# Designed miniproteins, single chains, continued (4), part 73

Each design is a single chain, and the fold is of that chain. pLDDT is the mean over its residues in the fold that is shown.

## One batch from the design tools (miniprotein)

Design m14518
Fold by ESMFold2-Fast:
Structure m14518 (fold): chain A 73 residues (1-73)
Amino acid sequence: MLEIVEVTNGLRPVREGDVIVEVTKDGKVVAKNVPLTTSVGVELVRLGIASSVDEATALLKSGKIKVKVERRR
């Protein structure tokens, strides 16, 4: 079954093989349909949305960035 979850810190509950369906920054969609190769934090750095995994985690915790992931289980 397909399961979509909102990620609040870049580590849980998602893993390699899942798909980032949507990334929203300040209420605007900035990325869609990004394959998860490592973690949400790493993909946000690769997309230029964050400069480091620590920054990505801080942005997710503050709610400035919201990420929805489709879990491939």
Scores: mean pLDDT 72

Design m14519
Fold by ESMFold2-Fast:
Structure m14519 (fold): chain A 77 residues (1-77)
Amino acid sequence: MTPEEAEKRLIEVAKEMSPEAEKAARDFLKTMRDHKDDAIKINQAGNKLFKVLSKGDPKKIKEALELAREARELYLG
């Protein structure tokens, strides 16, 4: 999976869960792009994403978290 594919799929899954999840996913991806060397900011954005996702559809939580992890690995190396 390419970074672009992981990002697009994460946004698609989050959008299907809730508008709040979509926003949190976009904020997470933006934080990784803008602050790739700031592990604290990336972890904070990831925690915010997790909190929003955990209130959504259980069927999609695992998929969204795996996609977020894959995107993170691609940005952080």
Scores: mean pLDDT 77

Design m14520
Fold by ESMFold2-Fast:
Structure m14520 (fold): chain A 75 residues (1-75)
Amino acid sequence: TTAQGLLEVRDTARDLVDQGKLEEAASLLRAAAKATKDPEASQALEQASQLVAEGKYEEALDLLEKAAERLRQQS
């Protein structure tokens, strides 16, 4: 579901950040935002992409975790 997909994208973005592939991480998050039909997930992914671009990696990953939890509760 959307919540699980969001967590998988988060984990992939974390791996890219750990490898220093910041542009790839930001690009992944933006692509995921465009692919999702859920407005809350899309907005969280776009915000996380901006946070990664600003070097705020832990804030970006935490934002995605919280968004996934909210989606789980709405389902």
Scores: mean pLDDT 80

Design m14521
Fold by ESMFold2-Fast:
Structure m14521 (fold): chain A 65 residues (1-65)
Amino acid sequence: GKAEAEKLAKEAQALAKELHEKGFSKEEIEETLNKEFASKMQKLDDDEADYVSAKVIQTLNELFN
């Protein structure tokens, strides 16, 4: 549901920020997030998956731009 997508987006954003603080590149963070969240993302519908992806992209752009 929408609540699960919002929770997953927050978890992915938190991990992205942590990895950025540890000196990981944007590409390394994207690879780590894809591996860590693959199974949970597969359980979401298209709108929910798009929401999570958009939030991750937004966070990465804020961290690296």
Scores: mean pLDDT 84

Design m14522
Fold by ESMFold2-Fast:
Structure m14522 (fold): chain A 104 residues (1-104)
Amino acid sequence: SEEEKFEEYKKQIELALSKMWIAMLIARYLNYSDEEIEALITKWGNKLLEIVKQAKEELSEERYKELVDFAIKGVEQLIDTARVLNDEVGVKVAEELLKKIKEI
């Protein structure tokens, strides 16, 4: 059903956001290089973009807009978290991801 597809895409977005969150926390704790942190967050961010693009083809316009709003809110929370952690690289990568989501 439409609702089952929506919930599955939402779950995939939540997973990608969680992976970016974990990358930020682990990298900060383990003192990874800025380049390594950027690469990890970018990898999971690209997966998020792929999920959003796929959902655009599979969902109705109304459900797609709801999913995009959910993804935007998730990335905004990630930016806020990166700011609290003083992770300037994480802020930059998450802001670029937010811009790319809005361009889909």
Scores: mean pLDDT 86

Design m14523
Fold by ESMFold2-Fast:
Structure m14523 (fold): chain A 93 residues (1-93)
Amino acid sequence: AELYFNLGVTYNNLGNVHQLQGNLEEAKSNYEKAISAYQEAIKLDPHPEYHFNLGVAYENLGNVYQLQGNLEEAKKAYSEAGVQSIKAGLLKV
């Protein structure tokens, strides 16, 4: 679980760098890889931190779609971010 989580954090950070540089397609690709890594971490261990970071990655993906004018895809990504944030809160005592 931890190795997939660390991989997700790395991809999310790479996506942030690409977004700051205006490389929106590379940012999107890295956020999608982060999402996949966090989902694998959650399958092994459903931890509140993993759901929280999955939500952050979805929010970042939504921001990229919004910048590209893909508002329906942005809406879907933001909705998934909200769901993951709720799951993170429910798992946190």
Scores: mean pLDDT 86

Design m14524
Fold by ESMFold2-Fast:
Structure m14524 (fold): chain A 68 residues (1-68)
Amino acid sequence: MSPLEELEALFKEIASTLSDEEVKELENLVVRAYLEAARAGASEEERIRRATEVALKFYEEVQKKREE
């Protein structure tokens, strides 16, 4: 599966478990990470990878906050 398809699938899966506010925050974080990597001269693959890492980290933080 392509990195872009993986990121899109992950985003849809995470978004289905989040509130509207959390989805908006996730979108902003993913877009920001992608653009920051682009500005740093990263390849498309690296931009997608960094966006995916940020999405996973956000999901982990949201789950952690709900458990406390």
Scores: mean pLDDT 77

Design m14525
Fold by ESMFold2-Fast:
Structure m14525 (fold): chain A 70 residues (1-70)
Amino acid sequence: MMSIEELKKAILEAKTIEEAESIVNDFLNQASEEQKKEAEEIADLVRELNIAKYEGKEEEAKEIEEKIKE
């Protein structure tokens, strides 16, 4: 199964925001209780990233991507 580290890499490599959201949702459906909390935090960041990119807020988008990398 995909690890949290693999999830983070897959999200950052996603070509579209829709693809990133799909990756996170698939992971959440398969995640254990321990992984679910961390995955939910990543899902929140992906949602914020989607909004920032949609609104053209490049600085906010970069900040969110950096948080995902942690």
Scores: mean pLDDT 77

Design m14526
Fold by ESMFold2-Fast:
Structure m14526 (fold): chain A 65 residues (1-65)
Amino acid sequence: MQRARDLLLGGAAMVQAGMSREDAVALLRAEMDADPSLRDDVARAIAEDPSLSPAARELGRAALA
């Protein structure tokens, strides 16, 4: 779960810093393709981690869609 949390928060921060949301979603999807367990961890983080920002949750939902 920590890796999923860090990737979601990092991705949201990169979007805030000027990365396109599309590029951030693509990077998260590439990480999930390389590690199938990460997809489940991202889904759990969105459902269960109260420390995720709304932007981080939206990024995760987009990547899982």
Scores: mean pLDDT 81

Design m14527
Fold by ESMFold2-Fast:
Structure m14527 (fold): chain A 102 residues (1-102)
Amino acid sequence: MIDWEKIKKEAEEILKNSKDPEEQARAYLRLAMIYLHKGEIQKAIEYVKKAKELIDALPNPKAELYVDLGSLILYMVNLGLIPEEYLKDALEYFKKANELLK
């Protein structure tokens, strides 16, 4: 069983203590997943946007961050939680991940 409260606490501690934007982006993605699971859609969307801003600003982002962000956006579109125009963003992130794995 996934311990959502433990994952949430760890993510919140990273955001409080880390200055690494990559760690902060991962923490925001984890928080977005947690709030999505809890049905707090507005908070989930807010954390996805924060993760996106950090990832887009990273000089050398890891492919995993693009995959995680793209997958979460795709999942939220498929649930009807955000507009289908965001599918283009998800596809672009998957394309960026694929280019980094070459």
Scores: mean pLDDT 83

Design m14528
Fold by ESMFold2-Fast:
Structure m14528 (fold): chain A 77 residues (1-77)
Amino acid sequence: SELAAHVDEEIARRLEELEAQSPSRLEALRQMLRFLQQAIDELRSQRPTLSPEEQARADAVIAVLERRRDELEAEIA
């Protein structure tokens, strides 16, 4: 979906920025993982207050964030 592609592109851009600012790629990846987990937790926390249509969009975003988190965790392991 356009939303999933946009979220993936934003994550990639933020990771590039973190790598430029961080002393190592490993620290950039750790910072990105913390950011992704925080975003997932925040969306999950807000989900019960959303309409069904908004919940479906939140679920789609969470799925993208969780996939990227799992991919980055695999890079560190």
Scores: mean pLDDT 86

Design m14529
Fold by ESMFold2-Fast:
Structure m14529 (fold): chain A 85 residues (1-85)
Amino acid sequence: GAAAEEQLATMEKLLEEAKELLKLAKEGKFSKEEVGKAIEQGEATLKQMEKVKASLPAEYQPRAQKIIEEFKEVLKELKEYYEKN
């Protein structure tokens, strides 16, 4: 219902914020320390997204899983960028 759509909208917003952060990191807008902190926050956000998915009705879980998979890819790219510093 409406509550599930709001949770999905929040997850989509967090994904878009993570994509923007990755873009800015690749443009050299962050220090290595700031990228490290972003990775820690991203890992915490991912754990929260998994909990949200588990609490959703079954029909909404595939949409949540797609967002989680995209978030994992962004986090992976951010970690790869951090390792190359």
Scores: mean pLDDT 88

Design m14530
Fold by ESMFold2-Fast:
Structure m14530 (fold): chain A 80 residues (1-80)
Amino acid sequence: MEELDAISDRVSRATTLPPEQAKKELIEAARELGKLYPEYRDEVESMIEELQKTTNPSPEFLHDVANELALLIAKARQKL
């Protein structure tokens, strides 16, 4: 529970940061989620790849990725 809360907080804070920092924080949040929940690793790796391929991410794109991560975190909490 506490580890998921930390990842969730990181995702929420990422959307308030400049695009470069937001992208970095979302990638790290995604990696930590995949480490805690291997069953989500494929979805998480797909998101990381998309983030890394985007050279000039829009705030909308970063917000969409943050929402997708929030949904995976919610699914992970339901398994607890």
Scores: mean pLDDT 81

Design m14531
Fold by ESMFold2-Fast:
Structure m14531 (fold): chain A 69 residues (1-69)
Amino acid sequence: MDEDELLLKTTIEFYARYLGGVFGWSISEQQKMADDLYKRMKDSMRSTSVGDQLVDFMRQVEKQAQAIR
């Protein structure tokens, strides 16, 4: 089943679009960010649930975005 994979990828793509809106990235830049985030999350998915790891990662990215603003 790829339901968890689809959920993870869709959530990351949504977040990349949000950041693209904040920083003015093109659609291509947003897609590359989403692909990179998905790859990193997949590599780290050994001992943490998808939800927990995604929430923590998103909190770190939001903190960085707010620091730039």
Scores: mean pLDDT 66

Design m14532
Fold by ESMFold2-Fast:
Structure m14532 (fold): chain A 100 residues (1-100)
Amino acid sequence: DIVELARELAETTPDPELKAAAERIASTLEPALEKAKEEEDPEKSQNAILATAYGQLAAIYYYLGRYELFEEYAKKALEYAKKAGEELYEKIKAEIEKLK
């Protein structure tokens, strides 16, 4: 789902920075999740990658003025960040708050 959404955003977004961000999510998320399986704590690493990806997706929707989708994906980012650890949770939360 998130890879498909990122691909659609990359194809339709006129802003070059938002397009590049969406293209990065679409092209890197699945390889990053595969590499995470090789880490010392695969579950923590996968949750951290998903938290970061959903956070970036939320930021793209915020800049596009799609605030309902921003709130939806920001919530998902924070849920995955909580599973990855307190440090990442605080970082993702701060990044989301800076958008407001």
Scores: mean pLDDT 83

Design m14533
Fold by ESMFold2-Fast:
Structure m14533 (fold): chain A 80 residues (1-80)
Amino acid sequence: SEAERKARDEEIVRKIREDLEGARELARREPTAETARQLERAAELARGLAEKLREEGYPKAAEAAEEAAEALRELAASLR
């Protein structure tokens, strides 16, 4: 149903945002080159996830994943 699809899209958005907050906390607690590499890897995974979510019909989640990918790259750069 449309309502179930919308609810799933919104649930995925929440999970992506929670994961991004976790990444920000990791960067704050462990601002190391190793954390930067992990964040760079996470950014690539988030970009791939965004494409998959778009293909599966979860546009809000896809947008959240794209935003997370950008934020993760910026976090990684800030630790250099």
Scores: mean pLDDT 88

Design m14534
Fold by ESMFold2-Fast:
Structure m14534 (fold): chain A 90 residues (1-90)
Amino acid sequence: SEAEKNLNEVAEGFAEEIKNGGFSSEEERERSIKVMKETLEKYPIPKDYKLKDLSKMEFLEGVMEVLTSTEPIEAEDDIRYALKKILELL
């Protein structure tokens, strides 16, 4: 589906930047990975989850909101699913 394509392209982009030094420091890289993991731990993806029809921009904005947060936030299910995909690609 278009939503799956959009999700995969955004997730691959973030994973590439995390792996290849898109962060200004190792501390920022580690912080970003930590906040993604803690967000999924605090706000687990529902067992009955179904991917919505989100644009690349909506995935990008949602993931960036989590990555720029100092604490775990209750992101939408689709964004949490994108975080899971990013972590699987690391």
Scores: mean pLDDT 80

Design m14535
Fold by ESMFold2-Fast:
Structure m14535 (fold): chain A 70 residues (1-70)
Amino acid sequence: AAIADALTPEEAVATARSAADYLERQGKKDLAERYRKAIDEAVKSGDNDALKALTAEALGEVRRLQEEAA
């Protein structure tokens, strides 16, 4: 199972924000800003399912970039 499936909402927020920060450092600023906005909206609405999905998606993009950079 994806790591996002096992996270608490607070851990999912922290993980997703860390992933967005990594994406920004790799030059994916627009993508990082999009994830940050979506995370803030999910937190505001209390949508934990959306938050976990965003975390999984952001981690997938980080993994893709790491594989391309290797």
Scores: mean pLDDT 78

Design m14536
Fold by ESMFold2-Fast:
Structure m14536 (fold): chain A 87 residues (1-87)
Amino acid sequence: SAYERAKQAALDAGKASAADLDAALAAARDEMHASLSGNDLLEAFKGFLEGIAELLKTSPKMKALYSDEEIEGIVAAAEYYKSIDPS
């Protein structure tokens, strides 16, 4: 699904070095926007946020790049989008 592919893309971007990590995540997001539209884009966005939330749990370098406030915001966004029924 678009969800699973976007989640995996975020997880794969998280394998980048600390210096390249933000750029790798941005590239994965931009590819998603370039290739998808409508409901598929929304599904992919949910998967992408879930992947980022997973990286924040498993990667110390990911946590080092973001403030506690930014981490809280990302986790809250991922949980919020996960709770929304598809329109």
Scores: mean pLDDT 72

Design m14537
Fold by ESMFold2-Fast:
Formats: sequence, structure tokens, C-alpha cells
Structure m14537 (fold): chain A 71 residues (1-71)
Amino acid sequence: EEELLKIIEESGLNFTEEAKKLLIEFSNGDKERLKKALKELKRYALQHQLSVIEEEHVKYVISHFETGLPL
């Protein structure tokens, strides 16, 4: 859990508390899954000039990422 928070903080992105909580719940302890989601969030934030990543942004990126995986 603390290591997941550290990975989020090291991303260089600013998250709301709800966004961080959603990311941690979604990763469910899987650091690789979290890192992949963070990579997509970084790209999304850069392209959309986001100063803060909110829960809705995380939901969108995670949903897109998850649907990109084979069933």
C-alpha cells in the first residue's frame, strides 16, 4: 500500500484524494498494473494540460486501458 502511494507520488502528477484512492483500489496491489495506468495518466494529463488529476480522469483512463486488454 505505501509502495503504491510512493509510485503515484513519483509519477510527478498531482492527484485528488479520490483519484489516488481509485487508482490504489484498481491496482489491488499490482505494481505493474498501477505503473501502466500511471503511464497512460501521464500522457493524458500532458495532452489535456491537466494541473490536477481528478477521479473522473482516472475512471476514463482506467476504463480505456482495461477495455484495451483482451477479454
Scores: mean pLDDT 75

Design m14538
Fold by ESMFold2-Fast:
Structure m14538 (fold): chain A 74 residues (1-74)
Amino acid sequence: VPEVVRKAAEETVEDALKKGRLPSTEEIMAKALEAARAAGREVSDSDLRAAVQEAMTEALSKHAKEELEKLRAK
């Protein structure tokens, strides 16, 4: 999976979590595909789905760590 696709998917999930919602798979795939095309990368539907799943897992893990840190700081 191209790194640009992973990063775009991760940023989309992080932005949605920051706003208190989880983005749809379609929204994440659309952003990842747009980033891939802008970078001149060809990407398959399976690569997009893999990037979506990875980005959701990474962003949720990061969000959980940030919430734990806030609880310790307060």
Scores: mean pLDDT 73

Design m14539
Fold by ESMFold2-Fast:
Order: structure tokens, then C-alpha cells, then sequence
Structure m14539 (fold): chain A 95 residues (1-95)
């Protein structure tokens, strides 16, 4: 559960940051709740992949809503980013 707690804390932090700048708070809240539910049901080994997929889905939905192009990072690049964010969050959560 520690890994899941770190993942949930990361998603909550991302939600708070997005809510400060995004024009659609309901969209952000819905996206974050969906991602949290996926994290709660995921195996601890899949948490980084689950968050990466959630971020990709967010960017795709944003691009579709805005009628703009989106270029997602590669799976490898996305995983590296998420793994670094999870590691940083684990360190900041004090145990």
C-alpha cells in the first residue's frame, strides 16, 4: 500500500496544480478521480504505467477539446518521467 499511497499523493498534487491554471475544474476533478480509482485497483508493479496512461489520456482529451495537435512522449520517456515523480514524492512524504 505504500506505493499506492505515494501514487495517490502524486495524482492529488497534479490535480491541485492543474486546478490553478485550467479553465475546466470539473474535467480535472473527473480525470483525477478516474486515475485514482485505476491506481487503487492496479498492482503496485503497474503504478508507473497506470499514471503514464492517465497522463497520456489527459493530454489527448485536452488536445481534442482544444482542437490542437499533441505529441505524446514515448512510452519509455513517459515511464522515466513518472518514475522520477513517484521517487520524488516518496522522499517528500516522509516514510
Amino acid sequence: DRKKQVALALVEDMKEELLKTHDDPEFIEEWAEELKERIENADPEELAETIREGLDEFHLREAEKGGREVRLPSEEEGLEIVEKLLAAHELSLER
Scores: mean pLDDT 78

Design m14540
Fold by ESMFold2-Fast:
Structure m14540 (fold): chain A 72 residues (1-72)
Amino acid sequence: APIAALVATITPAGDGSRVVTQALDAAGNVLASFEEDVPLPAEELRARIVEAATAAGYVVEVEGNTVTIRRA
């Protein structure tokens, strides 16, 4: 099945952030999961992801530590 959404969970981790990105199908099944540490504070990283995805024409939803990115 094609990717319907990307879900990024951004958690503060020391001086940076821990990011868990999941690719979901239309039924909400996890197709892929990737975890990384980013040397940016969680609030700054979240803001940059939201700005970049919105500028690229995606629909972006923010709920707590979670950013959901879908095609328009």
Scores: mean pLDDT 84

Design m14541
Fold by ESMFold2-Fast:
Structure m14541 (fold): chain A 100 residues (1-100)
Amino acid sequence: SAESKRLRELLAKSAEGDLKAAIELLILILEVAEEVLLEEGDEETAKKVEKIKEELEKLLKEDPEDLEKLKELAEKAEKLLNSLPKEVQEKLLKRLQELY
């Protein structure tokens, strides 16, 4: 699928140290996490994920050279993802593996 191809390309570029690709990969992970959270009925956490995703997308478009802000938003996203219930984290990982 197009999503599977995009995930593989972003993973390869991120592994080569491409920061933009790493942030685009994080945005993809957040998109999938939002879908899983909505399916589980956690609309409140889904909205938090969507907000961080939108902030990252806006920053990449408007100020991609602001590495400090990109890092701060990425750290905020990682904290949120790590705070998700174990069941949600397992569903997220499974869905990402199916896309690869």
Scores: mean pLDDT 80

Design m14542
Fold by ESMFold2-Fast:
Structure m14542 (fold): chain A 85 residues (1-85)
Amino acid sequence: MEAPSEAQQEAMVKAAIEALEKAIKDGDSEKAIKYGVGVAKALKDGLLKPTPELLEKLRKAAEVAEKAGDLESAKLIREAVEEAE
C-alpha cells in the first residue's frame, strides 16, 4: 500500500546509516569519508530522505573528515546536513 519509492528510500537510508556507523566504529576514516560524501551528495540530489539518525551519522563522518585533514569533504557533508535541517 505504501509507494515503492518510499520503501526504497527507507531501505537506502538504513543501509547508509549501517555503513557509516560501521566505518566510524572501525576507525576507517577513508570509508567513513567516502560513504559520508556519497550520502551527502544523494541528500542534495533528493535521492535520500533525511532522518535524524542519518544526519547524526553524517555529522560524525564530517568530524572524521575534518580530523583527517579532508576539509573539502567535511564542508560538503556539513552543508548537506544543514540544507536537510
Scores: mean pLDDT 79

Design m14543
Fold by ESMFold2-Fast:
Structure m14543 (fold): chain A 63 residues (1-63)
Amino acid sequence: SPLAEFEALLAELARAIAEGAPPDELEALVARAHAVLERLPPEDREPARARLLALLQEAAARL
């Protein structure tokens, strides 16, 4: 399901951020997460977008 696919990508992105992955790898994961967001039903899209944004803000705060 797109939601399960998004959850897997979000977990992978969180791990990559924690492990200090290079920016191009992080950008690729974010692009994949955005592609899956577009396939989510509207009721799931807003909560998913908020979770992705929160994770990206956490990553930015560490720079």
Scores: mean pLDDT 82

Design m14544
Fold by ESMFold2-Fast:
Structure m14544 (fold): chain A 63 residues (1-63)
Amino acid sequence: GPALSDEELAALRAEVEALVAAGRFEEAQHLIVRAITTHPASLDALVALAREVGRLMREREAE
């Protein structure tokens, strides 16, 4: 599908960050994967977001 708009990407990022803050990492990752599938033109931005989620997961697992 078409690329995510700046507003849609910001909304997706906010939802992912809320899920990460709640410790719902599987849901955050699933949301990103779905976004990649529906908006492959936004792949670079979504991969960057997935890397950030992975970093936050590792930091929390170290606690």
Scores: mean pLDDT 79

Design m14545
Fold by ESMFold2-Fast:
Structure m14545 (fold): chain A 116 residues (1-116)
Amino acid sequence: SMEEVKKLFEEFKKVYEKLLQRLDERIARSPDPEFQARLRAYKEKLDEVFEQLEKAFKEGNLESALRYVNELIQLIGEILDLLAEHPEYSTPEDVELLREAVRIAHKLREELKKLL
């Protein structure tokens, strides 16, 4: 239902805001310029896709919303892979937060598919 979609989007937004804060902390505290640059690039892509997702919901464009949710899932997965390559620059809590974001995004994707 649209009510479940809205609820899941609000849950995702709360986790996403925490995720952005942790990404900023990892960027600021990393001694590795290459890791900082890669993480910053992912954060910029996440922000762009999230803004497009919010716009798609405001416009009632559920097909575009589904596309942007899929892009968010892929980007968060790529960040998880980056952190796995550099375990010295992440914490288990950072990984758990990314996994939680993906979990909610998958639920949001399933509810969006039911409306299409």
Scores: mean pLDDT 88

Design m14546
Fold by ESMFold2-Fast:
Structure m14546 (fold): chain A 73 residues (1-73)
Amino acid sequence: MEALAEAEGLMVGMGVGVRGVEEGLSDEEIFERAREEAERLADEMGADERTKRRTVEAALAGARAARAFFERA
């Protein structure tokens, strides 16, 4: 479950990053949205605190990767 939660967190973060750039959101707004979505995902999965933290970390990494991609374009 831990690896799956991290993978889903990463995908959520990337999606939030892409949509946030399209909507013209700031980096702070994108990262906050990614954190909120990852926390919601972890809670819906019944994840423990460690898995929830890892899911959030993965989502923030995904959002940063999406932002970095658009910054280089």
Scores: mean pLDDT 80

Design m14547
Fold by ESMFold2-Fast:
Structure m14547 (fold): chain A 69 residues (1-69)
Amino acid sequence: SAAAEAIIAEIEALTEALRAGEISVDEGRQRYAELAARAGAIWPELSSAQRRRLLDAATALVEELERAE
């Protein structure tokens, strides 16, 4: 779905912004919480492939948040 692709793109952009030092860890955590809530709302409607891609993107973001602490 377009909603799933938008959330994945935002997670990937957030991960890159954190790596580049363009945003704070606190801002990253707040944006992650918002994206996680949006993903949860659409989760039952997602294909297995979309769920896997979303989880992979979220995992990469969480790893960057933990490294940046």
Scores: mean pLDDT 85

Design m14548
Fold by ESMFold2-Fast:
Structure m14548 (fold): chain A 102 residues (1-102)
Amino acid sequence: KNKELVEKKLEEFKKEMEERREEAKKRVEERVEKGELSREQAEVIAETALKLIEIGEITDYQLALEKVLGERIKESDLKVLLEKMVENNPEEVEKIIEKYRK
């Protein structure tokens, strides 16, 4: 039942990421239509912008974890972390964090 709350938050996060990616693609395409960018430049900029948006749209919590751990957290591990935090199980949370410390 707490799993449903975690899944809902993860779905909301994914939807927000997807909306931001779509917005970035639209802005780059508008610049191509205006003749401000070549198609080749637009493709490179779009791919870079999408990667930067994924990084920029990471939550403060996720950014803090990535900064401490030195690695990007996998979505599957993020889901388990959120699940264990909702369950108030600090020992299991620590075990997941330890995977990324090496």
Scores: mean pLDDT 54

Design m14549
Fold by ESMFold2-Fast:
Structure m14549 (fold): chain A 62 residues (1-62)
Amino acid sequence: SMAESRAIVEAGTAEAIAAARAGDAEKAQHLLVRGIVLGQATPEQAAEAAARVRAELDRLGL
């Protein structure tokens, strides 16, 4: 369902953000891509998720 796909993308994005906040840029990128693929994210959802993860990495200068 669309709701299930959205939940998978959001869960993956949250895990990616947690990895980014821990300073693990490689893990953050891996988790982001996994969430996007498994959740079958739209291009807009993927761009929003990537921007959120990038903002956390930018805060650490990564």
Scores: mean pLDDT 86

Design m14550
Fold by ESMFold2-Fast:
Structure m14550 (fold): chain A 72 residues (1-72)
Amino acid sequence: MLAEELEKEIERILEETDISKAQAAQLAVQRFRERGVSKEELAEALRELAKREKDPETKKALENMAKGLEAI
């Protein structure tokens, strides 16, 4: 599922960098959009990740990113 692929990309970015999980998620979304994944599919994947996220700050960031993609 796209959510699992997005989560894996976020984890990979976090392993290579010293940025926040929210910043890693933003970068992962950009990479997936560059590969041709639709904003609608990415918004749904972000919502699924937000449901599983335990950190309130990261959860809110993922929810806001999904909402932002749909507002465009």
Scores: mean pLDDT 81

Design m14551
Fold by ESMFold2-Fast:
Structure m14551 (fold): chain A 95 residues (1-95)
Amino acid sequence: MSLQERALTLLQQSLDLVQKHLPEDTGTILQLQFFIDHVRTSDDLREILEILRVAAETLDSLAVELRESDPELARQLQELSDRLREVAREIEQEL
């Protein structure tokens, strides 16, 4: 699987998780949809790298907010954030 395909898979999993558990968070949902469309259509690895970093920070912030109210969802969001950061690190090594 290419780095771009791995990025798209993780972003889609992130979107699906947020839509299922936080359907009222329309801002995060729209941002993740925008990131998916940009990663899918972009030929610029630097742009993809920036998107993955911002997406990871967004999921990490959500995980922190949910730690007390929904610790299992917080763990899943943090795991996706960590995986997005790993793909970002691999992209950075190719630049």
Scores: mean pLDDT 88

Design m14552
Fold by ESMFold2-Fast:
Structure m14552 (fold): chain A 85 residues (1-85)
Amino acid sequence: MTLGQLILKEFEELEKEVFKPFELPEDTPIEEKEKIAKEGIEKLRELIEELKAKAGETEEIKALEKKLEEIEKEYEEKFKKYIES
């Protein structure tokens, strides 16, 4: 496995953690669900910053930044819908 493949796998695992709160039981406090999702987003942000520090702004890192932006937008949309439900 290359470093790039390992990083992509870690990114995908963290992405799953961001959306995991929406799969938790209905009796799970909303504050706990929000905390888990925000921690996931922060970890994704930290991973991208670490990659930038080590490799600079490569095409692959720019793609991950765009994906993180999309993840943040999807989370905000799902969380709003969840609160409104």
Scores: mean pLDDT 74

